# Designed miniproteins, single chains: the designs that were tried, part 65

Each design is a single chain, and the fold is of that chain. pLDDT is the mean over its residues in the fold that is shown.

## One batch from the design tools (miniprotein)

Design m2396
Fold by ESMFold2-Fast:
Structure m2396 (fold): chain A 72 residues (1-72)
Amino acid sequence: MKEIEELIKKIAEILKQMKTETSRESVLRYTAEILRLIGEIEDLILEAVKKGEDREKLLEEVKKLMEKVFKE
């Protein structure tokens, strides 16, 4: 869970950087990095599910972490 929180924080930081970006090329690079980080979160969720974690409960915890990070 801490690893997922750290990845969500990285996404939030990139989104903050994108708000001041005027270059279309930089926006595309940031978008690609966000998608890569989302993929890493999905991989961590799949690993946890394979270890016996409930997928629905884990997704609910991820949603709560996203709400917490983006409220800051």
Scores: mean pLDDT 79

Design m2398
Fold by ESMFold2-Fast:
Structure m2398 (fold): chain A 65 residues (1-65)
Amino acid sequence: TKIEELKKKAAEAGKKGDVEKAAEYVIELADLVGHKEAKELAEKGKKTKDEELISEAAGLVNRAL
């Protein structure tokens, strides 16, 4: 599914240290599942290049699933 694909892409981008791509995939995933808080966190993480915020956003989405 698109959710599984986005999860895989986000994890791959994170492993490569590609913070911007990891954030983009987490934003798409959060939007797809309707998690506004996670989307806002991931958008902030992308803007500030903060991997910690992106990981927190991904954690929120995974807990909601």
Scores: mean pLDDT 80

Design m2399
Fold by ESMFold2-Fast:
Structure m2399 (fold): chain A 85 residues (1-85)
Amino acid sequence: MREQLLLEAEFALYLMRAYIYIEAAKKYLEKGDLEKAKEEIEKAEEAIERMEEIAEKITDEELREQALRQIEELRKEVEEIKKKL
């Protein structure tokens, strides 16, 4: 139980990082700073990769499904931003 709670906390940490990086990338795109937007998107992709590793370790089926949906949503946002780079 404690190990699963730690995985959930770690997942939430990378989820927050991914959102922060995605929002930073959007702001840099609005300013026309393509280089910084690309750097922020690369950081978001790294955070999403870590979330995928953590999701595989989640034994609760419902929590794992929620984690996978969040990962899919973030991947879609990253893909849309990459189309503008």
Scores: mean pLDDT 86

Design m2400
Fold by ESMFold2-Fast:
Structure m2400 (fold): chain A 77 residues (1-77)
Amino acid sequence: KKKEEADKYFNEGREALVKGDYERAIELFEKAIKVDPNHEKIPEAYRMLAVAYQRLGDEEKAEEYRKKAVEISKKRL
């Protein structure tokens, strides 16, 4: 179901990030967020998106996702 599908994309995205496949990682994390926007791993997905965009040289997107990760983490405290 939605949580399982999002978990799959999140895990595949993390593996892509570790392998240096930054564009693939971004695609997978975005799919995870779209499938289940209330997933408990969303703050982690935003942090990983920021890392991937930083590695691709997209500082604007990296800052955007760092802010999103901080905001949602504070909201879930």
Scores: mean pLDDT 82

Design m2401
Fold by ESMFold2-Fast:
Structure m2401 (fold): chain A 60 residues (1-60)
Amino acid sequence: APAEIEAAVAELKEALEKLKSGEVDVKTGIGEILRAIGDIIDAAIKLNAPELAEEALERI
């Protein structure tokens, strides 16, 4: 997978782990998750391959 998609997936996994561990409050954690999902979608759009976002999200 392109490096941009892998970086965005790593960001999403980190955001989910912080929310799950209680390191951040629910509002902050949800905001970070939404930003990470947006980054995955943005990277897929820039690569003109929206299917890469679908594949990346399926791995989580």
Scores: mean pLDDT 76

Design m2402
Fold by ESMFold2-Fast:
Structure m2402 (fold): chain A 55 residues (1-55)
Amino acid sequence: SLEEKIREVIEKAGDELNKKVAELKAQGVTDPAELQKVSDEILKKADEEIKKITS
């Protein structure tokens, strides 16, 4: 269903966000602005995918 596809996109984005933030922190990246930028990019990509599914 469309709901299942949307949920998969959201769950994938959340997992990717958690992994990416953990990777950056492991590399010593502690700048909040850099972490926020990566978060914003992942969320924007998820929003675009949801729009494609619901279009």
Scores: mean pLDDT 82

Design m2403
Fold by ESMFold2-Fast:
Structure m2403 (fold): chain A 57 residues (1-57)
Amino acid sequence: GAKEELIEKAKKSLEIAEENIESNPVIARVAAHEALKAAKQADDEELIKKAEELLSK
């Protein structure tokens, strides 16, 4: 359903952010913001916290 799709999108965006944090910090930040948006729409608190941690530096 829509919630599962948002959770998958958030997880994939977090993975992209983590992979790019050292080499492409701008891309990592954009991916982390996308993950945060998807996680908030899915109401997944664990994914929200993880995305916020990546954005806090």
Scores: mean pLDDT 83

Design m2404
Fold by ESMFold2-Fast:
Structure m2404 (fold): chain A 73 residues (1-73)
Amino acid sequence: SMKELEEILKKIIEEIEKRMAEYLKENPDVSEAEKRQIFEGVLAQELQKARKEYNLSTSDVLRLSFEVRKYFG
């Protein structure tokens, strides 16, 4: 359902924020290009985890990807 996707979206965003904050704490002088590459990798990994855990369709994964990018962009 839409409500379940909203809860999954929130969890993905919170995990990405946490992982990015931890990376930046360990790597304070990282470039904007490097931050983008790390973000892309973290996003891909979190979407794959969610796909498996919640048995998400391709359409669901694409929607989550769009919403996460909208939140951080």
Scores: mean pLDDT 88

Design m2405
Fold by ESMFold2-Fast:
Structure m2405 (fold): chain A 78 residues (1-78)
Amino acid sequence: ALLYEKLGNIYESLGQHEEAAKSYEEAGKIYEKLGKKHEAALSYEKAGNEYEKLGNKDKALDMYTKAGLLDIKLALDK
């Protein structure tokens, strides 16, 4: 999870938006499997931002939807 998040940050800093998006998406999936909902939501939001920069609106919407659902679930876990 953390490795993919760091890879996403590196690719983002290099302007490699597709690689950044994929790295953040993988980080989100791993954090979600670990029950780390907040980290998963943040990673999916970052992936959505990168897909949006690529003009891939369908993937961006999918990532933002996953992040939003996790944010709602996190609020209910209080």
Scores: mean pLDDT 78

Design m2406
Fold by ESMFold2-Fast:
Structure m2406 (fold): chain A 67 residues (1-67)
Amino acid sequence: SAAEEQAAKLAHEAGELLEQGKYEEAIRLANEAIRQAKKLSDRSLAAAIQGEARKLIEEAKKGLEEG
């Protein structure tokens, strides 16, 4: 669905921003991915996207502490 594609896209873009050292933007998109994932009817997919997004947020927070 379009909602599933959007949630996955937000998580993917957050990961790309993390790789670029754009930690605050990565956290923002990862939180948006979690918000969109919570609206999905596929609960297994929702859990997977939320898990990946939380991991990205924690990695971005560590990047902010090191910079």
Scores: mean pLDDT 86

Design m2407
Fold by ESMFold2-Fast:
Structure m2407 (fold): chain A 60 residues (1-60)
Amino acid sequence: EDLVKKAEQALKEGNFDEAIKYAREALEKDPTNVKAREILLRALFKKGRWDELDALAAEL
């Protein structure tokens, strides 16, 4: 949806902080949103946030 699209656009532009923010907001509204989770994982990977990636993977 709009938040997922904003997160994906931010990720594509290299705005990883914005991508993380929008993806997290999308997941707050729908925790089962696979696309939002994918964007969040990619943004965290690009920022080197391995600790948060491991925590998110444990929830999946």
Scores: mean pLDDT 76

Design m2408
Fold by ESMFold2-Fast:
Formats: C-alpha cells, structure tokens, sequence
Structure m2408 (fold): chain A 88 residues (1-88)
C-alpha cells in the first residue's frame, strides 16, 4: 500500500539522518514531532522539509515528500496508523 511505502521511505530518511549525525532514531523522531504544527498532511510534509533542510538531506527526503503529496487524506491516515503501531 502507499501507506506502507511511505512508512518505509520515512524509516530510510530517519536512518540517513542517524548515519550522518550519530543521533538515535528515537531522538530524530522526537525532533520531527516537535516540528509538526497540526494533524494535517501539509503540516507533516513541511516538518519533513524542515528536517531535511536542517541536515542537508533534501535529496533523500524528496521521494517521501512526493509520495506524501500524492496521497489522499484517507491514505495519509492509514500511514499515521502504521507509524503509531511501529512505535509499540
């Protein structure tokens, strides 16, 4: 599903930041969450863009951003559900 692909791309993006910076994946996820201003897809995409710009990983973030922009609100909600389940 698009939600599963978005989750994979998000995890690859977080891994890329972790490898470049030495930060833990949990620390990066907390930073991402701090940048999210609302529950909208647009706010999530902007948080990804800000994080990518901060760490110089805009090229690595591009496939994730493109996929998220193409998703419906329903597909995005499925992605958020999968993301929450992964944290268990």
Amino acid sequence: SLAEEALRLLNEFIDAISKKTGLSKEEIRKELESLITSGSKEAFIEAIRELAKKYGLEEEAAPLIELLESMSDEEFREFLYLLAEERR
Scores: mean pLDDT 86

Design m2409
Fold by ESMFold2-Fast:
Structure m2409 (fold): chain A 107 residues (1-107)
Amino acid sequence: MAALEARLEELKERIAKDPNNVGTLSELGNILNRLGKYEESIKYYQQALDIDPNHPGTPYTLANLGRSYIKLGKYEEAKNYAQQSLSLDPTNELAQQVLGEAQKKLK
């Protein structure tokens, strides 16, 4: 939708000026995931995790990374990231959903 594309352009301008902003990288990943650009989404999530793996948002970043891998049909990777998310926050609903879907597909 037009609002997501506008936000994507704003975030790309922000990251060009501050390439190590973890919040901006994670939001870029989220917008790209919502736009169906799963491989680009994964790239920005991985950059965010590499810069600050102990960020308070890391469980959500890991859960969203797992969701992107589900969309690409990479269920082992999705399971791994969902398990990492749940090890940090066992109440993360997205990670629980991603783990369940990955396990079901691996049968």
Scores: mean pLDDT 86

Design m2410
Fold by ESMFold2-Fast:
Structure m2410 (fold): chain A 105 residues (1-105)
Amino acid sequence: MEAARLAEEAARHAAEAARAAAEASPESAGPAYGAAAGAGAAAYMARRKAEAGDAEGAAENAEGAADAAEGAARAAERGGSEEGAREGREGAEAGREGARAAREA
């Protein structure tokens, strides 16, 4: 359960990073929202794996959400949004914590 919750938190931060990136530079919107969509898909799969009792599958998808949130952070940095970059990095930390929690449970 914790891995899915933290993967969903990573996806939320990635979405906020994407919005900030698009506001700072419209040219960053595509890459940033693409990364946020990837984080959302990973969070969805993390939830499904956790519900099925697949702790390793939940961990792998929480890591996927973290990687996608880092992608959103990088897009925000390139777009000139320090706030978006910070949001995406917080999402990456949440996803990595989720993966660790799943493997330690």
Scores: mean pLDDT 87

Design m2411
Fold by ESMFold2-Fast:
Structure m2411 (fold): chain A 52 residues (1-52)
Amino acid sequence: MTKEEIEKLIEEAGGKVLGFSGPHVFVSYPDGVDPTEVKKKIEKEGYVVIVL
């Protein structure tokens, strides 16, 4: 999975990518949005999703 694909998945789920650091993906979601399914999908590809 590419960084562009990760950004697209997060944005389609109503979130925003704040940045990348190695395998870490920093994301923000508005109140009431469940990040769980997109997080699981991205983490299966070897990334670690950190919700801020």
Scores: mean pLDDT 81

Design m2412
Fold by ESMFold2-Fast:
Structure m2412 (fold): chain A 79 residues (1-79)
Amino acid sequence: GSAAALTDEEIEAAKKLADSLEKQGDYRTAGGVYKAVGEAYEAKGDLEKAAEYYRKAAEAYEKAGDLAAAAEARAKAAA
């Protein structure tokens, strides 16, 4: 997927962006950014960090009311 194209610098920027978006209450966009970070770590083989960011994505999606996206992200975190 598109997440595999993220550089280490882009991953760090995305993490900071997602944290900022959560503080602003933009949970849907934050969830999408956390999911992209999780996918990038998964592509790199860092499964522990991938699981952490998939959990963050799920929590953000739950706060946004996107229960389907939250369930998908939780499934990724549990794998």
Scores: mean pLDDT 82

Design m2413
Fold by ESMFold2-Fast:
Structure m2413 (fold): chain A 73 residues (1-73)
Amino acid sequence: GKEVAEEVGLALRAVGEAIQAELLAKKGDKEGAQKAVEEAKKVLEEARKRGLPFAARVAEKSLKRGEEALKKL
């Protein structure tokens, strides 16, 4: 249904932002990595607000990955 499509879409967006944060952090782009982490936070907030448990769980893990990448800068 629509909810399944929304869960998958937000989950994929969260994973994409985490990967982007990791790659930008490895290149030393702190500003770009920070923006990717901020986008991951927005995805998590949206997933929680809409009551999408799968997307929220994926977004939480993705946000942690992005924040860990930033911490290594």
Scores: mean pLDDT 85

Design m2414
Fold by ESMFold2-Fast:
Structure m2414 (fold): chain A 100 residues (1-100)
Amino acid sequence: MLEEARKLLAEAEKLLEEAKASTDPARAFELARRAFELAREAFRLALAAGDLELAREAAELALKAGKLALEAATNREELLDAIALVLEGIGDLLEVELLE
């Protein structure tokens, strides 16, 4: 689990960097959304393994990806989708903090 979580987190970080470098909002949105999905999967795997530090890192990356998707959103559907990603990321981060 942890090796898979770390690989997903590394891929998510690369996609987030590519999204930040993109001059095309549609491409930036797609890459940010993909980064969110990978980071969130890493979060679930880390949480299942009891690695709260890795889970926090994954949740923080997912939230950053959601925020970038929000910045890149060019229409109502993308905006609502990005808002949902940000709220989900906040929820995951709060879950880690409550586990102590």
Scores: mean pLDDT 86

Design m2415
Fold by ESMFold2-Fast:
Structure m2415 (fold): chain A 72 residues (1-72)
Amino acid sequence: KTPQEVLREAVDEMEKLGAITPEEAERIRKAIDAGDVTTALQLMGEAVARSGSPEAAAVLKRAMDEIAANGK
């Protein structure tokens, strides 16, 4: 999987959980579509911190771990 695919799956799961707002999801998706993985991860982290959702935090952690593994 590409980093962009991993991040799209993560943002979709976070939105389904109700942990992020539609506006936050749109901003994250725009960063992903631009290929800006760093900005997408920062926006996801901010949304997770705002929501306080442990499920969303777990989704973000899995996405970060998968991206790091693919960077070898």
Scores: mean pLDDT 82

Design m2416
Fold by ESMFold2-Fast:
Structure m2416 (fold): chain A 65 residues (1-65)
Amino acid sequence: ALEEARRHLEEAKKALENGDVDKARQHIDRAVQAAAELYPTDPEGAREILAEVRKLKEEIDKLKK
């Protein structure tokens, strides 16, 4: 469901704000899975989640260097 994907995305953001990169990655992976399940019924919602996932992954990559 869209709500489940958004919950994982918000949990990833909170983990990243707390400096827990590993936890953020786990929630990002779950958000991607939820978006994939959502795609057949709400492709726009799934695309929105995937766009936020990409943004968070880029922020994590910047923190490593």
Scores: mean pLDDT 79

Design m2417
Fold by ESMFold2-Fast:
Formats: sequence, structure tokens, C-alpha cells
Structure m2417 (fold): chain A 55 residues (1-55)
Amino acid sequence: GKYGADQVRKGAEEYKKLYSNKEVAELLKLAADNAREAGDKVAAEVAEKLAKEYE
């Protein structure tokens, strides 16, 4: 939902301060998998889209 998607966006902003673009993409792919397992399809789609932007 909206909360999960907003948390993914915040996570990406924090990750980019600490990690390379490749590492951020891998972390966002993991976040997408976790969101899908939790049933949050909106958060999963946001994480997948952001991961592609960092690749």
C-alpha cells in the first residue's frame, strides 16, 4: 500500500548515501521480493521501478 511504497522510497534515499548504484539496485530488488511475499504489490512495483533506475 501507500505506506510500504513510501518506506521503499525513503529506503532508496538512505541507501544511495551509503552504497553504490549497483548495490542500491540489489537492495531494492530484495525489498521488492519481501514486499511481494508480504502481499504489498504497490510497494513491490515501486521497488522494482526504482531498482531499474539505479541499474
Scores: mean pLDDT 81

Design m2418
Fold by ESMFold2-Fast:
Structure m2418 (fold): chain A 88 residues (1-88)
Amino acid sequence: MIDELIEELEKRVKELREKAEKDPSYLPELARALMELGNALSLGGRYDEAIAKYEEAKRLFEEANDEEGVKLAETGIKSVQFRKRTLG
């Protein structure tokens, strides 16, 4: 179920945050995990939380000068905003 997937992704994000604090080489993996969590939250209808995770991922991609990652995060934000507006 989606709620179980969200819980597992939240645990992964927490673990990667702890690793990234000790070793910044984990920041790209953290950004990707935040994208996956945002996607799962969006599927679960938790749109505001999904947007927040995509915005955090976008910031990390910008700091890494990862233009493709920034575009993916922006696409996620726009997709969720569209769903929130059209589906309620």
Scores: mean pLDDT 84

Design m2419
Fold by ESMFold2-Fast:
Structure m2419 (fold): chain A 80 residues (1-80)
Amino acid sequence: ADELVREAEALRETDPLRALGLYEEAIKEAVAAGDYEKAAEIAERAAEAAAASLPGELGRRTAEHLRRLAELLRELAEKQ
């Protein structure tokens, strides 16, 4: 997961769609490992990247979706 996040952060400015795909893979990997807190943290970083790098409404809606996912993942972490 950490390697995927680092690669996503490196691509954030040059290839934002690929960066988001890598964040999504990192979230899935963290969830598969049962690390919901880490998955939530990655989702928050992905939301920030989407808001900064994607145009207009696409950026806003993607960021909103990812922030909501992060909230749900944090709730799951609290139940562990």
Scores: mean pLDDT 81

Design m2421
Fold by ESMFold2-Fast:
Structure m2421 (fold): chain A 60 residues (1-60)
Amino acid sequence: MSEIEKLFEKLKELSKKYEKLVEEYYNQPRTPENIKKFNEEIEKLKEEAEKIEEEIDKLL
């Protein structure tokens, strides 16, 4: 189903952003600014990923 394909592509994009943020966080100095940015970006990505995963589960 095309709808499932689109959801998986969105999930892949979020997964790549998540991996990049995690790598950048662990490979750079831990400053308060970096910690805040990391937490904020991760929270946003987690919420989006959870919504996509729930939609995929509902379609399956």
Scores: mean pLDDT 79

Design m2422
Fold by ESMFold2-Fast:
Structure m2422 (fold): chain A 58 residues (1-58)
Amino acid sequence: LEEIIEEAKKTLSEEYYEMVEFMIKHAEETLSKEQAEEQAEKFLEAAKEAQEALERKA
């Protein structure tokens, strides 16, 4: 989970990073650790794709 957060910091803008971190924190409080890690990976991937799509349209 910490590796996913660090990857988000390196790859995402501050705005997307804050959103992903918030969602991961909520998942950790609500879900099992395994489910939280899987959701964290999905949030990171979605955020990366959204950021890259914006970059391609610039």
Scores: mean pLDDT 77

Design m2423
Fold by ESMFold2-Fast:
Structure m2423 (fold): chain A 70 residues (1-70)
Amino acid sequence: MTPEELKELGDQLYASLKGDAEIYRGAAENARKAGDKELAEQYSKMANELQKLGDELYERIRKLAEELEK
């Protein structure tokens, strides 16, 4: 795998996790509108964890790509 291929993979994984986070944020909003505060809080937590995972994976993949260029 080239550094460029690894960066592209990182971008794709980040976009996927960000998309999943947005789905859970939408689900949290729908749960709030339905009056289900507990479910809304669970979905909000899932969205935040997915965003954090995406940010961490993106950073790690970028560092791995830099190491492959050494």
Scores: mean pLDDT 83

Design m2424
Fold by ESMFold2-Fast:
Structure m2424 (fold): chain A 70 residues (1-70)
Amino acid sequence: MEEEKKKKEEQLKKMKEDFEKILAEMTNEELKEKLKKAYELQIELFELIENNDLESLHKLVKEEFKKLKE
């Protein structure tokens, strides 16, 4: 279980590094910010699911769905 948690942390770190490389190639700052927020949300959801943080996950999902309705 501990080794699996470390594996997930390593995966998240790699995802962030790969995304930052792609982000650096973009020239449209508004689109860049929107893409960054979307990817950060995806990483956060992955982390919350792996940590079994159901309260934070539920709160995050509610807030994002509320933004989509506005």
Scores: mean pLDDT 71

Design m2425
Fold by ESMFold2-Fast:
Order: C-alpha cells, then sequence, then structure tokens
Structure m2425 (fold): chain A 78 residues (1-78)
C-alpha cells in the first residue's frame, strides 16, 4: 500500500496510476467506447482526489494531468 512511502514517492505512484488510467480512457474514446472511457476517467479522477487529500497540494505535474482530465471530458461529450 501507500503506507510508509515518502510524500514524493506517494505522489509519483498516484501520478503513474493517473497517467495509465488517462491513457486507457483516451484509447476507449478513440474506439468510440464512451462507457469504458468514463470508467477509466472516473478512476483517474479518484487518484487525483486521493493525492490532493493525502499531500494537501498538487504539483505542476499533477496539475497538468488535471488539465488533461478536463480536456478529456470535452472529448467524451462530442
Amino acid sequence: GSDGLSPEELEKRHIENMKELLEKAKEYIKQGNKSQAARYFAAATLELVALEIETGKLSPEAKKIRDELFKLVDEMEK
């Protein structure tokens, strides 16, 4: 689990998880599978929320991923 990790290691793991989930969401959008895209988008958003709660802040890298999530919402609605 995340227990015993430094704040930097915890952030890195959440960022890696968010990137993987975001890429899966983008893949499903390209396939026209909005339902699966929404599922992976939700999972990525939960990782972002967990990171913010656990660290009390978002790094520039985490903020960049947050901005990509907002763009992905627009793509899913088209």
Scores: mean pLDDT 78

Design m2426
Fold by ESMFold2-Fast:
Structure m2426 (fold): chain A 98 residues (1-98)
Amino acid sequence: MSVEELVEKGEELIKKGKEAEKEGKYEEAGKLFKKAGELYEEAYKLDPSREELLDKAIEAYEKAGEAYKKAGKYEEALEAYVRAGMLALERAVKRVLS
């Protein structure tokens, strides 16, 4: 799967997640945002020069955490927030060490 295909699919999932949130389907929104984050991470892994993909992954996991929290899925929310934090730290470390 190409970087472009992964990004396009991730953007579609973010759009679907936002629609699920508007409908009050917070657990569904959390799953959609988490899947988008995974796709952006995979795209970044394929092309690490595209630092904006890491930013998109972080934002997607933060959205997943908020949606899961609203759904009362606190374990899934914590996992999503931790993932976002780890990626943010990875980005910060890469910038300092490069």
Scores: mean pLDDT 88

Design m2427
Fold by ESMFold2-Fast:
Structure m2427 (fold): chain A 63 residues (1-63)
Amino acid sequence: KLEELSKEAVKAYEAGDMEKYLELKAKILSLIKNQPFEKVLELLRKTEEGDKEAQEELRKLIE
């Protein structure tokens, strides 16, 4: 459920588990924006690595 996923994402972030945080964030965005989970997850990971092109693509998918 979306609310449960949001709570799990916050807890993962507070624990410093960035991989789990990004996976949960990708699930939330995939559900809200009706985008493929795998694509959103890949773009989130690349954005965290400083990929400017991935950041732009992610923003286009979200907005």
Scores: mean pLDDT 80

Design m2428
Fold by ESMFold2-Fast:
Structure m2428 (fold): chain A 112 residues (1-112)
Amino acid sequence: MEEEIERAEKLVERAEKVLENATSPEDYQKALDLAVEALNEIARAAGLEKEAKVTYDPERGELVFEMPTLEEIREAARAKGLSDEEIERLVDLYNRAMEVLGRALQKLAELE
């Protein structure tokens, strides 16, 4: 549990750093990939077997998000018996990962 949360924290921190220093489409893609991986680790730490996915729909020019919701993460973590402190850590990590995801996607859309 602690190991899963720590792994998610490291992925979020890496995603944030890659985004902060990003200058190319490859950098933004790396930040996106790290953010998705972090969301998957957050879901796993919460006890959800639901995979986070981002797919591009070229027909609509839109990105399709299949992500665990914040409420799903809170409910699963609570059911799994995580402490309020652990749940709040997962919530913080989720919000940070989603911010990186949104910013990276916006930049990638601008560069297509």
Scores: mean pLDDT 79

Design m2429
Fold by ESMFold2-Fast:
Structure m2429 (fold): chain A 86 residues (1-86)
Amino acid sequence: LSPEQQEMEKAVNELVEEIVKLAEEDGSEISLKYVKKIEEAKKNGASSQELLDLVLEFVGDLEKRGDNDLVNRISEIIREQQKKLS
């Protein structure tokens, strides 16, 4: 992997880890569903892109629920990881 790809994978893994922790702390049925999906995907060797797709699916379901606080917290995590790549 190129240095840029290694940094991207590291940032995605850190982002996913923070989001999983946040979802576990939330403890809602939707949050726990996505924790399980992400952990199973990691166990099966999912790519960084596949993990990001699960995060985006989780955000979409939270938006449909109207959980703006949790969506905003996840957006902050994503922005912080993007700053590390800039």
Scores: mean pLDDT 79

Design m2430
Fold by ESMFold2-Fast:
Structure m2430 (fold): chain A 65 residues (1-65)
Amino acid sequence: SDEEAVEAGLAFAESLRALSPEQRELVREGLRLALQGKDREAAALLTEAVGPELADRVGVYALVA
């Protein structure tokens, strides 16, 4: 499910570094947008949350792994 994919992606992001509550919510919203095919909006939120390098890894993990 989308919810399971979002939580799996968040858990992956948290395995790479500690996240604030605000960063956790940005990751969840970014991943929800990615699952809806809103790639530009998803990339913006994930980059804000974790930076561009980790945003790419987290997004790919949620969609293909």
Scores: mean pLDDT 80

Design m2431
Fold by ESMFold2-Fast:
Structure m2431 (fold): chain A 104 residues (1-104)
Amino acid sequence: SSLKGKGANKDEVIAALRARLAATPDPKRQRVLEAAIYVLEHPDLTPEQIRELARKAGLPEEVADALAEAHRAGVDPQTIASVLVHAAENELTAETVRDIFAAA
């Protein structure tokens, strides 16, 4: 998965994630995709809400904290959503997630 949409606008990214959700039979992966879509549809989310969404998607607390910290630092919702999906699919550590955001 790409961390940046190649010229895709927010609505196109949301449509792609919804198509993935419809094709995904795994309930754990469904929760992750639903959380990513929610982040993109609600750009005014607080860092606390990002943390709660990541935890509801089944991510470890430390990874949820890293996502919330990135949002507080001004990382865009599309990047937050992309990293949330990537972290869940690849079981990334909080350190790796922080390194990704530091490079973005």
Scores: mean pLDDT 81

Design m2432
Fold by ESMFold2-Fast:
Structure m2432 (fold): chain A 57 residues (1-57)
Amino acid sequence: DLAAFLESLGVLPTPELLEALKAAGITSVADLRAADPELLRKLIPSLAEYEAVLSAL
């Protein structure tokens, strides 16, 4: 679900990205929507990918 959501935004769901999100307690799109934007910025190193995720939330 989360990986498919990221893929739909043009964000490649790499093992590294998914592991970083999981370590922060983000395992679903609902968790992603509830997450602090500053935390997401730290977890998603690419500004373009971060902006794509925020625009979809």
Scores: mean pLDDT 80

